# Designed miniproteins, single chains, continued (5), part 35

Each design is a single chain, and the fold is of that chain. pLDDT is the mean over its residues in the fold that is shown.

## One batch from the design tools (miniprotein)

Design m17276
Fold by ESMFold2-Fast:
Structure m17276 (fold): chain A 99 residues (1-99)
Amino acid sequence: MPLAPVSAEALEHAREALRLLREAARAAREGDVEEALRLAEEAARHLQEAVDAGFVGAAVLLMGVGLAIRLLREGDVEEAIELLEELARRVEAAIAEAE
């Protein structure tokens, strides 16, 4: 199926989400779970804005961030860190493919 063109604004939101996911993983590694949650929720907001702007690939990534938030809240911090780092790599790849 043909994909809709990805706008510069959608890519900007995806780049912001990438930065926030990396910061969330770092905060979680430092033991600041509350800060990691805030950063991950902000990353999810930016990914939602990217989806709303036509970046279809961001929808799967948004679901992944939701899982990472759940893992952080349940105390599965190591699993959450691994997922946040993988999601950051996937956001970076999706941005590269859309450019």
Scores: mean pLDDT 85

Design m17277
Fold by ESMFold2-Fast:
Structure m17277 (fold): chain A 88 residues (1-88)
Amino acid sequence: MEPLSVDELLRRLAEKMTVPELLIAYGVAKAMGAEPPSPALQAALDRAIAEFEPEWDKLLREHWNDKEKLKEGFDEIAARVKALLDAA
């Protein structure tokens, strides 16, 4: 059996993980010097992190006591991030 590429491994992990969990795992792996995915997937993931992190941080700062607003904003951010990953 041919060893899984980083791209294929990440796509398979995405089937079992939420989008934020996948982005956190990717960020940690990248910081630890793991083999990078393809340039197209890396660009999509880097863009997804760049868009997700500041919006999630802002949402937490402004609405940390409002569970419904946190869930709604999180779902919107996650949907946009997933669209970016699916387009790569």
Scores: mean pLDDT 67

Design m17278
Fold by ESMFold2-Fast:
Parts: C-alpha cells; structure tokens; sequence
Structure m17278 (fold): chain A 65 residues (1-65)
C-alpha cells in the first residue's frame, strides 16, 4: 500500500505540484527505498525545471541524491 505515493499522483494529475511534492517526500521519509516515489519526484523535478522553477527542481534532486 503506497498511500502517500498514490495521493501524490492524484495531486499531480490535478496540476497541484506543491501538494504532489509534499506527498512524494512524505513517502520517502517513511521508506527511503520507495522506487515509485523516487521516480515520480524525478518527473516532478523535470516539470519544475521546464516551468522555470529551477530552485524547487534542485531541492527535489538534493533529496534523491
């Protein structure tokens, strides 16, 4: 059960990038090896970068190592 990862995906589909980020980061806080959360955070970082939000993209990349 990836409750936080699925919730993040729901927000992402709604265009709520900040809420999506929050839930994906929460999923990693609980399980640092959560591949779904990592993959979706990488995607979210790309979306922030493409939108000119380089600082937020970098913040996410730092969490992913």
Amino acid sequence: ADEYTEKGREYLYQGKLEEAKEYYLKALEIDPNNEKAKTNLRLLAQWYELGGREEEAEEIRKVLE
Scores: mean pLDDT 79

Design m17279
Fold by ESMFold2-Fast:
Structure m17279 (fold): chain A 70 residues (1-70)
Amino acid sequence: MDVEAVVALGESAVPALALELSSPDVEVRIKAAEALGRIGEPGVAHLRRALSDPDPRVREAARRALEAIE
């Protein structure tokens, strides 16, 4: 796969992943935070929102994702 195609697909996934951060399922929210971290800068605003998640596992996933982008 082309790196440019992967980045473009990642940016297109941001709205869907942001919706998944509002899922009642903790595992879905963790995976959404991890996926947003792999996409990078376009996901940062949503990852910062996930730092306020009620579940500590989701907050840790968001923190690690933000550290990986830096």
Scores: mean pLDDT 75

Design m17280
Fold by ESMFold2-Fast:
Structure m17280 (fold): chain A 93 residues (1-93)
Amino acid sequence: RADELARRLGEAAQRFLEAIKNGDSEGAVKAAREMARLAEQLADAHPGPETQAELYRAFADMFEDWAKTAPPEVGPILREAAERFRKRAEELA
């Protein structure tokens, strides 16, 4: 299950980057939301709170970095996901 979620997350990330490259704001927003959902599912699929917290921190860092260069329609979505992931990591630790 985790392997399949990781594959799907990678595919969503590729769709996101391609949408950004092509100026497709709607596609970028859709892919960003899909990435956030898959990242959460992937973290939750791992056993134990320590591993889940590490994954949530990693995803928060990734989304925050991508938000810095994202279009105005997408940046807030990525920042909101990053903030949620950081809070979840703190709750699990």
Scores: mean pLDDT 83

Design m17281
Fold by ESMFold2-Fast:
Structure m17281 (fold): chain A 80 residues (1-80)
Amino acid sequence: MEREMDIGVLELALAVLLVLIKKGKLDPEEAIKQLKRLKKKALELGLEEVAELLEKAIKALEEGNYEKALEYIEKALDLL
């Protein structure tokens, strides 16, 4: 089903992004851009709590707080 496939794609994309941020392999600007894209996708899928956590992760990255960003991304993954 299209919705289930979309949720699976979101989960995979978010898991990959988490690993790349954790390894310091992503530029902060690129990480923020990818999180904004995934937040939009979460909202389109009706995953409001996931979108809220991704917004908090974006805010943490904008503040240079990678540890908090990783925490929020992990919490979002736990909801998927």
Scores: mean pLDDT 81

Design m17282
Fold by ESMFold2-Fast:
Structure m17282 (fold): chain A 82 residues (1-82)
Amino acid sequence: MSPVEKAVELLEELIKKTKNPEARELLRKAKEYLLQGNYEKAEELLLQAYILISEKEPELVEEFTELMKKIGEYIKEAKAKE
């Protein structure tokens, strides 16, 4: 699987875990930008979703932080590939 495909799979997990519809929409848009190769906008939307989750679902923050870190590493790998 490509790094983008791995990042998308982890984003799908975050979408399933959150109960906040606004955070879910931000994560869904981040997924679309990743698939388009727009990594800057994807990372911006991921940060916005993380802030919302930290405010609305603090009990999920630890799990979201770990998954977000892995997504970020896969985005870095995708940027390194031509």
Scores: mean pLDDT 83

Design m17283
Fold by ESMFold2-Fast:
Structure m17283 (fold): chain A 60 residues (1-60)
Amino acid sequence: MTPEHERLGELSVPAARAAAQTMREEEKKNPAKNDEEFDKIVQKAATAARQSLAEARARA
């Protein structure tokens, strides 16, 4: 495995955790009543993941 692949994996783990954390918080505050509301939660989680990746890259 190349070093680049390992670094991408390390960045992905914090992003996945941020997404999961955001989903849990949003679901706890406003549980999805249907697929459309669930998609909105997923979009918020995706935004959190992108921010986490950007922060991790800035630290690297």
Scores: mean pLDDT 69

Design m17284
Fold by ESMFold2-Fast:
Structure m17284 (fold): chain A 120 residues (1-120)
Amino acid sequence: SDYDKGQELLVEGNQLFAEGKYEEAIKKYEKAIEYFEKYDKNSGVLAQAYFNLGLAYYKLGKYEEALEAFEKAAEIYEKNKHPYLAEAYENLAKVYEELGKYEKAEEARKKAEEARKEHE
């Protein structure tokens, strides 16, 4: 199934990420995203794949690509009311700071705080 293929690729990407092989991890995450989009465009596993893609781009200093990936993860986590929405906003704040967008970083941190309160 598309879900099973996506999960296999996500696991492979996570292994490569743990080894510091960020460019190879990105390729696996991008393929996982293709399968998860065919499975369910609002799935938590699609959001997780985007979140992990964002982390890999961040490790490579590719902050604009990291921003796009974390924004996609946050959008899905918000629709699902998922606890990881706060972590997505925290990582968006970090990326905005690296890009010198300090007001957007502050807004993202406030959104992270509100998302955390919804799960307390």
Scores: mean pLDDT 90

Design m17285
Fold by ESMFold2-Fast:
Structure m17285 (fold): chain A 70 residues (1-70)
Amino acid sequence: MEVTVTDPNGRKITVKLPEEVTGLHLLVAGKEAGLLDEVRALLAERGLGPDDVISAEEAKEILLEAQKRV
């Protein structure tokens, strides 16, 4: 799955997620997009750790929400 987000500097970053997304994969994608702190906060708010499996739809929602918090 590919998700395009706007980073804090206004650049469009496309991140590639595996079919089985974990919290760790989202943290890595968040770091790549310059949204690491926002992704970490969203995972914590949802009670999700690095080893938790996340649906593709929820993973995309987390990345899109992270870009809005910058």
Scores: mean pLDDT 84

Design m17286
Fold by ESMFold2-Fast:
Structure m17286 (fold): chain A 79 residues (1-79)
Amino acid sequence: TELLQQAAAHLVLALQAAARGDLRAAGEHFYKAGELYAQAGDLESAIEAYETAARLFEEAGDREAAERVRKLAEELRRQ
């Protein structure tokens, strides 16, 4: 689907950002991929993307963003 293609594009951008040390941008792109996977109904990929985004935000020093995204992953796990 178009949503899955957009999610894949964000994963590529996230990996590029991580490769240059931009952990915040990498986290933002994984977060966007997670949103798109969730909209497409791919809950497993959405949870993995959100958990990766949370780790990257934590490493970037953005504890608040990390906590928000972890809560989104937990909500999907409770389905």
Scores: mean pLDDT 88

Design m17287
Fold by ESMFold2-Fast:
Structure m17287 (fold): chain A 64 residues (1-64)
Amino acid sequence: VVEEAERLVAVGRAAGLSPETIAELEQLRDEAKAAYEAGDLKRAQELVERMRELLLAAVQARQA
């Protein structure tokens, strides 16, 4: 989960997403890591899924 959140931020940077979108991904990553460390696995998974949705939407909007 934590490794996936970090990877999603790296993919967003490699894809050339806006600084604002990267900042949002970084915030969601930090929140997911904090939730995972606190034992809130459901919250951590929801945050990682939100990151995937944001990344997919941003990439698809540019490629369409």
Scores: mean pLDDT 79

Design m17288
Fold by ESMFold2-Fast:
Structure m17288 (fold): chain A 67 residues (1-67)
Amino acid sequence: AEPASPPVLSLGAGEVIHDAMVAGDITEEEASAIARELRELRARYGLDDEEQEAATRELIARVRAAR
């Protein structure tokens, strides 16, 4: 069979995104964009769970700085 869709974020990265949404720091659209960029970074650089969490925080900070 073709590879199943495995691209779930690490638990830490997912929690960081969720917490930011709940806190109102980012919108649902921004959270989706962050998750998409994180998946791209993971695919390009082979980020581990700790790197995914760090990258997620950086992406959130970047979105907030751009506002």
Scores: mean pLDDT 74

Design m17289
Fold by ESMFold2-Fast:
Structure m17289 (fold): chain A 79 residues (1-79)
Amino acid sequence: SEEMLKVLEQLKKDLEELKRLVEEGKVSVEDALQGLERGLESLKKLEEKYKDDEKVQKAIEEVRKLIEELKKELEEMLK
């Protein structure tokens, strides 16, 4: 679905913005981590819905990897 690919591309941009907001102290690390966990659960549901769409599956995998990487970076920011 072209619409879903656009949503997944927007999610990549939203992840970069989330990181910036945490670095600026506008969003807590804990709130960001909770949001990322909810994002992973949503991606899991989308993965099941779009099982036969290879392009959407690849885009979901890319977003999942970015979320996991951001979670690791945010956990390193905890003092």
Scores: mean pLDDT 84

Design m17290
Fold by ESMFold2-Fast:
Structure m17290 (fold): chain A 57 residues (1-57)
Amino acid sequence: SSAALQERKERTIAAIRALGERLNRPELAEEAVAAVRQGDLDRAERLGVQMYLEATT
């Protein structure tokens, strides 16, 4: 349902923000959140990967 998709989207946004704080990359996390809100999931995925790689390098 649309409500379930909205809840999943909000949980995803919260998870991205929590990860950004944990990895000390809050700016990338907010860019990924903005991409999710705009429906640009490809960009959100790229930013998530970038945030992970920068934290592990």
Scores: mean pLDDT 82

Design m17291
Fold by ESMFold2-Fast:
Structure m17291 (fold): chain A 55 residues (1-55)
Amino acid sequence: GLSKGLRASLETLAEEAGVPVSEVLKLLREGKAEELAKVLKIPQSVAEKLIEEFK
């Protein structure tokens, strides 16, 4: 599930990357760490941690 803190962090990352937060949430649900990292312009290791925290 998505905590308030995680949601706020994801909204900030999505805004900084210029993408809709809905796209970020879709990639988190699908567990696509590589694609999430590319979309947010972050390291893949950070994207993997975000996916794990979303579980």
Scores: mean pLDDT 80

Design m17292
Fold by ESMFold2-Fast:
Structure m17292 (fold): chain A 61 residues (1-61)
Amino acid sequence: SSAEDQEHVRLALEAEIAEAEKRGDAELARRIREIQDQALANHWSLAEAQARVRELLAEHA
């Protein structure tokens, strides 16, 4: 992906991490950060990265 596409992925997942941190859910924030690291390392699309976060959120209490 282009640098601009990767920046969009990074920022979208930063927003999800910030929301988890705002709720005091450090474990969820850490797990979303792991997804962000994988997404950036593997050049995932925004849709793929968001799908992985949504799957995590569905499983997280």
Scores: mean pLDDT 85

Design m17294
Fold by ESMFold2-Fast:
Structure m17294 (fold): chain A 65 residues (1-65)
Amino acid sequence: MEKEEKIKKVVEEVKARFPEVSLKEISGDKMVLEVKEESVTRYAGTAIYAIGLGIEAGVSVTIEK
């Protein structure tokens, strides 16, 4: 249950900065985010930010396009 709250917090923080990000899948302590961004720089920035928040929250984050 606390892990679900952490996942929600990560998703909310990522979407606050990058509104085009969507939560695609949750599996235990793993989370898959979909990023619909054509710019390599913006995609990389979004991925780094999301993964960083995941590490801080103790959640494994995977980024898909």
Scores: mean pLDDT 76

Design m17295
Fold by ESMFold2-Fast:
Structure m17295 (fold): chain A 61 residues (1-61)
Amino acid sequence: SLLERARELLARAEELLRAGRDYEEAAKMFTQAAVLALAAGDEELAARASRGGREAGKMIG
């Protein structure tokens, strides 16, 4: 389902952010997770993914 895919992408993106690497890939995964979560009607999951994407974006240099 869209929701399962969103959760998978969010979990992988959060793992990369915690590891302190691959911030560009993490940002892409957060964006995809947010889009899928919104499409599935899960606004809280979408908000969490959006926040993660912003944090990953701040780390890109």
Scores: mean pLDDT 86

Design m17296
Fold by ESMFold2-Fast:
Structure m17296 (fold): chain A 86 residues (1-86)
Amino acid sequence: SEEVRRLLIAAAENFIEAAEAAAAGDESKAAALYAAAQILIIAAEIEGGRLPPEVAELVARGREALDAGDYEAARAAFRRALELLR
């Protein structure tokens, strides 16, 4: 459970940094951080099973915003997920 929390915190932090890098126009950094965050989410799901519903919804919302180029909404969603995990 603690390991799942640590993985999810790391994922949320990487997603926030990915959104910030994308907003700054650093597409290579954004892509690398996004990939790292996705790997951490998969690791958390393998370790702990299903994600907490609120966290899963915020991560999904953040990913959708990031895909749409809405970096402000993406950052807000991932920061909210981070708050729930800390």
Scores: mean pLDDT 83

Design m17297
Fold by ESMFold2-Fast:
Structure m17297 (fold): chain A 94 residues (1-94)
Amino acid sequence: MSPAEARELIRRAEELLESPDPEKRVEAGRLLLEAVRTGDPEIAREVLPLIERLLEDPDPEVRRVAHQALFVLSHHPDPEIAERALELLLESLK
C-alpha cells in the first residue's frame, strides 16, 4: 500500500469516526489499523491522535480495535512512535 492509499484510509476513517453507529466507528479503527501496517512513520503520526479518540469511545468493541492498533504501533520501527503507542496502551489499562 502506498502512503497516498494509506492517507485515503485515514480520510475514510475520519468520516466514520463522526458516526453515531459504533459499528461504523469499529470500521474506522480497522481502516486505521490497515494504514499503520505500511510502517510509514508519517502515517503512524497521523493515525495516533485518531486512535486516542477511539480509546475514549463509550463502546467496548471500538476501544478493542484501538488497542489492537496500538499493539501494532508499539512494534513500529520508529522508537518515538513505538514508545508513544506503549504509553497509550498502559494508560488505557487504568
Scores: mean pLDDT 83

Design m17298
Fold by ESMFold2-Fast:
Structure m17298 (fold): chain A 85 residues (1-85)
Amino acid sequence: MLKVKVKSTGNPKDFIDSLKEMEDLGLVEVKVIGENEAEITLPGDAKAGIDSLKLLEDYGNVEVKVIGDDEAEVTLKKTPTPIPG
């Protein structure tokens, strides 16, 4: 189980809508804790989730901070033009 606190500095609605779509599929549990902040709980492998977040960080779209074996914080930057880093 992986817990991820996610913040958006861009359009929070689009971000929250994406998270809610994943929750609707039954893949994750989403808890909105602010206008541009949410907590996600993944029932799967925490390591795989963290690896996915690090890939997004490599693209420069997010900042990832691992705070435990099963917990991370992610800050979403404004959506840049997708340029491979």
Scores: mean pLDDT 69

Design m17299
Fold by ESMFold2-Fast:
Structure m17299 (fold): chain A 58 residues (1-58)
Amino acid sequence: GRGARAGGEMAGRSAAAEGTPEAVETARKGGYQLGLAFGGTEEDAREGGEIGRRGAGG
């Protein structure tokens, strides 16, 4: 959903600036937390995590 996308994109942008494998994992976890916070569902959390991971270069 919209919350998952917003959360994932924010996490991915921060991690992309660092460009490390640790940043990719951090973006996945951050995207999950932000997706949950903005979307309110487990599905939004998972989607946010995946968007964060991909945005970080994973």
Scores: mean pLDDT 75

Design m17300
Fold by ESMFold2-Fast:
Structure m17300 (fold): chain A 64 residues (1-64)
Amino acid sequence: MAEEQQRLLERAEELIKQAAAALSDGKNSEAAELLRQAADLYGQVPGHEKLAEQLRATADRLAA
């Protein structure tokens, strides 16, 4: 459980870094998809639900 949660957090952080790079390149749809993936991972870790919701909201705005 603890190791699983750590791996989920590490993957989510990497996806956020990739999303930031995509945004810098003007690839809003790609960034939105990466942020949704990060949100799904944060949503699986207790205490990270608010961050997951915020990332999904940001992704939805980028994809519009």
Scores: mean pLDDT 83

Design m17301
Fold by ESMFold2-Fast:
Structure m17301 (fold): chain A 84 residues (1-84)
Amino acid sequence: MVELSEEQKRAVELTAAALRAIGLIEQVRIDIENKNFDKEKAKKLLEEARKYVEKAKELGLSEKSVEEIEKNIKEVEEKIKKIE
């Protein structure tokens, strides 16, 4: 088995956290587009996305990338408000 360096392990963890946050945001966006939308599920997915953004930030994700992901969360939250 190929062993990753500590730097590579941190990069993998950062990338995984960032991609997980993006994936959760996209899941909510898809659910909204399909018009079969569960508001409580969407709120939980966005809460998990925020936790993964914080983890990615702690692992060294750039401020610009963090801001972009947080902007995407806010855009989806505004779409949810229009459904309410």
Scores: mean pLDDT 80

Design m17302
Fold by ESMFold2-Fast:
Structure m17302 (fold): chain A 56 residues (1-56)
Amino acid sequence: MTMPEEFITDPERHDRLVELAHAGDREGLARLVIEWGEQGLVHPDTVEAARRFLER
């Protein structure tokens, strides 16, 4: 995935988000956002929010 605008419309990424949301896996969702952020697919501010959510 090169274009961030295609991020949310990507079926595989959307499916993973829906699966985690359906399961109520907030930690898994946050980890996924961080992983996608490292790939440059998610806004840095969203990645930061996910990191803060996972802090001990």
Scores: mean pLDDT 67

Design m17303
Fold by ESMFold2-Fast:
Structure m17303 (fold): chain A 90 residues (1-90)
Amino acid sequence: SELAEKSANYYVDKIKELTEEAIKKIEEYIKKKDFEEAEKVIEETKKEIEELIKELKEVYKAPTEKAEKVAEEAIKKLEETLEKLKKEYE
């Protein structure tokens, strides 16, 4: 359905936006050497992404495969960003 396709694309965009905002927060915390808060941003972002995928599946009955792939890439990018910045500021 048009609603399902539109919802799938919207949730992909939301996951991407959430990821970029999380990266900014991680960068700010690492600059302050607040590594615990930076790690917490990743865990909170993972939970938000999981909730978005669940909503897409359960509420909109839309295919989640594209959103799940984007989520995997997003989580990897967040973890790689944290590792890179920790090495830079340690």
Scores: mean pLDDT 84

Design m17304
Fold by ESMFold2-Fast:
Structure m17304 (fold): chain A 110 residues (1-110)
Amino acid sequence: DPARARARALLREAMELLQKGIEEAKKSPDPVLAEKAIELATEAMDHVARALNALDQGDYDAAIEHLEKAVELARKASEVAEQAGNPKAVDLFRKAEELLREAIEAVRAA
C-alpha cells in the first residue's frame, strides 16, 4: 500500500526530528523547562512508535489516534522549548509536528 509506505517514511523522519529536538533541548538555558520539553517530545516518540505498530496491524483508527496525540505533544514541546529559550529545538519540534500531520493525512488516504 503506497499510502502506508508514505506514512511510515514520514513517521521515521518525524522520529529523527524529535530525537534531534531532544538533543538540542538539552542545551537550553533553562534546565527545568528543557527537561519538560524533553519529556513531552519523548512521549510524542512513544505515540509515534505505537502508531507504527498499529499501521503494521492494519489498525488505521488506532494509528490516527496515536498520531493525533503525537501532534499535540510535539506542539507542546515546541512551546516549552520556546519558553526555555531554544529556537533551534523549537524549529525541530515544529518540523516534526508538520510531518506528523502529513502522516495522519497519508493514513486517512490509505
Scores: mean pLDDT 90

Design m17305
Fold by ESMFold2-Fast:
Structure m17305 (fold): chain A 74 residues (1-74)
Amino acid sequence: DLLAEAKRLIEEAVPLALELERALAAGDEERAAELRRRLEPIARRIDELFAQLSEEERAELARHYQEVWRRARA
């Protein structure tokens, strides 16, 4: 299930993206570089999956992305 894989990758990516925001705010260049390297393959895979999803599945993925970010920032 491509949609389920994409949702799982978003759930993995969001915590790393928040850590990246924190590293950038703290001026931690080494940590930011490490987090970018870890995020890049995940983001690329999500993009590949997104291209294969139907319009309906893309809408569901977008809603999931918003929900995961809301929870992570709560």
Scores: mean pLDDT 87

Design m17306
Fold by ESMFold2-Fast:
Structure m17306 (fold): chain A 80 residues (1-80)
Amino acid sequence: MKEKLAERVEEALRKVPGVPDLVIRSVRTAVLNAKDLDEAEKAADRVLEHAVKSGLITPEQAEAARKAVRDAIEEVRKEE
């Protein structure tokens, strides 16, 4: 399931306007290295927070990206 989660997170983030590929790849890597779905969500949030502080994305883009990640994680939670 980790690879499916990473793929869905990447696809969801690519649909958020203005999020750079660097940020998307960083979130994907963080999700792949997470122990569980809750850790994956926390790790993704930390990457997005750092991206805002570094000026790579706006707070509004980060919020949209957090929603995309959360929705992808919820889809995976519903699967076997």
Scores: mean pLDDT 81

Design m17307
Fold by ESMFold2-Fast:
Structure m17307 (fold): chain A 70 residues (1-70)
Amino acid sequence: VSEEELDDEVAEALALIYHGIGNIEASKGRRDDAIAAYDKGIEVAKTIKNPERRQQLIDDLEAKKAELEA
């Protein structure tokens, strides 16, 4: 149901890009934009076939979202 057309290397890179965007937006006080970027990163990370790398990226992005809701 999700896009499985991305190579794991591309999916990982894209998830990390969204993570970086989220961090920048959070640093500017743009919570909604930061959360949206982390959500996009999580969506991309879920397409990664390597289960350990997928879980590491999802956990990190979820933790960043939780910090903004604290």
Scores: mean pLDDT 81

Design m17308
Fold by ESMFold2-Fast:
Structure m17308 (fold): chain A 73 residues (1-73)
Amino acid sequence: VKLDENEHPLLVYLKAYTKALILESQDTPENLKEALKILDDGIDLLSKYSGPPMKQLVERLKEQKQKVLEKLA
Protein backbone atom coordinates (compact mmCIF):
# COMPACT_ATOMS: atom_id res chain seq x y z
CA VAL A 1 0.00 0.00 0.00
CA LYS A 2 1.44 3.38 -1.06
CA LEU A 3 0.44 6.50 0.86
CA ASP A 4 -0.58 9.60 -1.12
CA GLU A 5 1.63 12.57 -0.17
CA ASN A 6 -1.01 14.97 -1.59
CA GLU A 7 -3.58 13.90 1.02
CA HIS A 8 -4.14 15.79 4.26
CA PRO A 9 -1.40 14.78 6.79
CA LEU A 10 -4.00 13.50 9.29
CA LEU A 11 -5.40 11.13 6.63
CA VAL A 12 -1.88 9.90 5.83
CA TYR A 13 -1.31 9.29 9.56
CA LEU A 14 -4.66 7.51 10.04
CA LYS A 15 -4.13 5.28 6.97
CA ALA A 16 -0.60 4.30 8.03
CA TYR A 17 -1.46 3.79 11.71
CA THR A 18 -4.70 1.85 11.13
CA LYS A 19 -3.19 -0.43 8.46
CA ALA A 20 -0.15 -1.11 10.66
CA LEU A 21 -2.39 -1.98 13.64
CA ILE A 22 -4.38 -4.45 11.52
CA LEU A 23 -1.19 -6.09 10.20
CA GLU A 24 0.36 -6.17 13.70
CA SER A 25 -2.78 -7.85 15.13
CA GLN A 26 -2.45 -10.69 12.57
CA ASP A 27 1.01 -11.39 14.07
CA THR A 28 2.76 -13.16 11.17
CA PRO A 29 6.34 -12.30 10.09
CA GLU A 30 5.07 -11.27 6.63
CA ASN A 31 2.40 -8.96 8.08
CA LEU A 32 4.85 -7.49 10.63
CA LYS A 33 7.31 -6.69 7.81
CA GLU A 34 4.49 -5.08 5.80
CA ALA A 35 3.54 -3.03 8.90
CA LEU A 36 7.16 -1.80 9.14
CA LYS A 37 7.07 -0.65 5.49
CA ILE A 38 3.79 1.24 5.97
CA LEU A 39 5.04 2.86 9.19
CA ASP A 40 8.34 3.87 7.54
CA ASP A 41 6.46 5.38 4.56
CA GLY A 42 4.16 7.29 6.92
CA ILE A 43 7.09 8.57 9.00
CA ASP A 44 8.93 9.71 5.85
CA LEU A 45 5.89 11.55 4.44
CA LEU A 46 4.93 13.25 7.72
CA SER A 47 8.55 14.16 8.63
CA LYS A 48 8.48 16.72 5.78
CA TYR A 49 6.14 18.81 7.98
CA SER A 50 7.81 20.98 10.62
CA GLY A 51 4.89 21.80 12.97
CA PRO A 52 4.66 20.40 16.53
CA PRO A 53 1.35 18.54 15.81
CA MET A 54 2.99 16.65 12.91
CA LYS A 55 6.02 15.82 15.09
CA GLN A 56 3.65 14.22 17.63
CA LEU A 57 2.06 12.08 14.89
CA VAL A 58 5.52 11.01 13.66
CA GLU A 59 6.45 10.01 17.24
CA ARG A 60 3.27 7.87 17.48
CA LEU A 61 4.23 6.06 14.25
CA LYS A 62 7.77 5.55 15.62
CA GLU A 63 6.33 4.07 18.84
CA GLN A 64 4.22 1.65 16.79
CA LYS A 65 7.31 0.75 14.72
CA GLN A 66 9.19 -0.14 17.95
CA LYS A 67 6.37 -2.50 18.97
CA VAL A 68 6.54 -4.24 15.57
CA LEU A 69 10.34 -4.53 15.77
CA GLU A 70 10.05 -6.04 19.28
CA LYS A 71 7.66 -8.70 17.94
CA LEU A 72 10.11 -9.55 15.11
CA ALA A 73 13.04 -9.93 17.53
Scores: mean pLDDT 78

Design m17309
Fold by ESMFold2-Fast:
Structure m17309 (fold): chain A 64 residues (1-64)
Amino acid sequence: MLGKVRITALRDVPNAGPEDLSLRKGESVDAEVVEEVNERTVRVRLPDGRERLVPTSLVKLEPL
């Protein structure tokens, strides 16, 4: 799924590295999916232009 999405954390999303998105449970951020890295991970671009990896099992992705 590529394009603009709302990302909502279903549980706390830890950052294991500087490239990982960190969200607390229930937090949402609007972003663009720029790459499907694998079945469990997408790369998104945040409104400030930073790119982050998002684990798909811990979040809800809703098309905008």
Scores: mean pLDDT 76

Design m17310
Fold by ESMFold2-Fast:
Structure m17310 (fold): chain A 65 residues (1-65)
Amino acid sequence: GAMTEEKGRAAREVAERLAEELKKKYPEAEVKIEQVDETTYRVTVTLDGKTHETVVTGEVAMLLL
């Protein structure tokens, strides 16, 4: 439905912005974005051999836009 599509788009936009900011702040870090479901994205950051993951949901992304 339209609501699911809007949430999915918001989650993707926020995940992409987060990845871009992380790449600017930590140029040596490896940053990846993966889609978990229709409204959820995961951002994975690897820095100094340590991997950190965060999840961006459409619900939260809509509040940030």
Scores: mean pLDDT 82

Design m17311
Fold by ESMFold2-Fast:
Structure m17311 (fold): chain A 83 residues (1-83)
Amino acid sequence: GGLRDLVRGVMEAVKAPSEDEARKAILEAAQRAGATLLEYKVDVSEEKTVEVTFLLDGREVRITAKRENGEVVLRIEAPLPPP
């Protein structure tokens, strides 16, 4: 759960055939993770990029996925779990 579900959802979103399906994947990932959706930017046609900021367990998590040359490049900016 948590961060793993958010990452999977964003990866699914960037592979989606439409922006509406990408948005659905992001919202479903947030619901599964118990996260709040703060911001998202979706372009699956031209830029093939999805950028999402979630609030998970009181901390902001930003996940960016981009499709280039048949590959997905993933960037995750997340705080370390508390000690």
Scores: mean pLDDT 79

Design m17312
Fold by ESMFold2-Fast:
Structure m17312 (fold): chain A 98 residues (1-98)
Amino acid sequence: DLKTQYLVQGYRQESLGKEAEKQGNLKLAARHYLHAGLYFFEAGEYEEAVKAFERAIELAKGDKKLQALALRNLAKVYDKLGDSHRAQELLQKAEEAA
């Protein structure tokens, strides 16, 4: 089903992110982890989405646009989890990063 397809694509992107990290391409790795988080989010796998977006934020240091995008998407995950305080904190960090 569609949800399973998103989950499979999420793990594929995570694998590509790990490969990019091993090659020292941190910006490429961050983009793959961002895509992984987006797929996990669409699949409803919020814990996996959090981990992927957190890794994207970490590796995107120096890329303000990518870091802000990852922070905004992480905020959406916390809204889905009912943690509005954490979501607002992340949105403020995204504005500071942009």
Scores: mean pLDDT 90

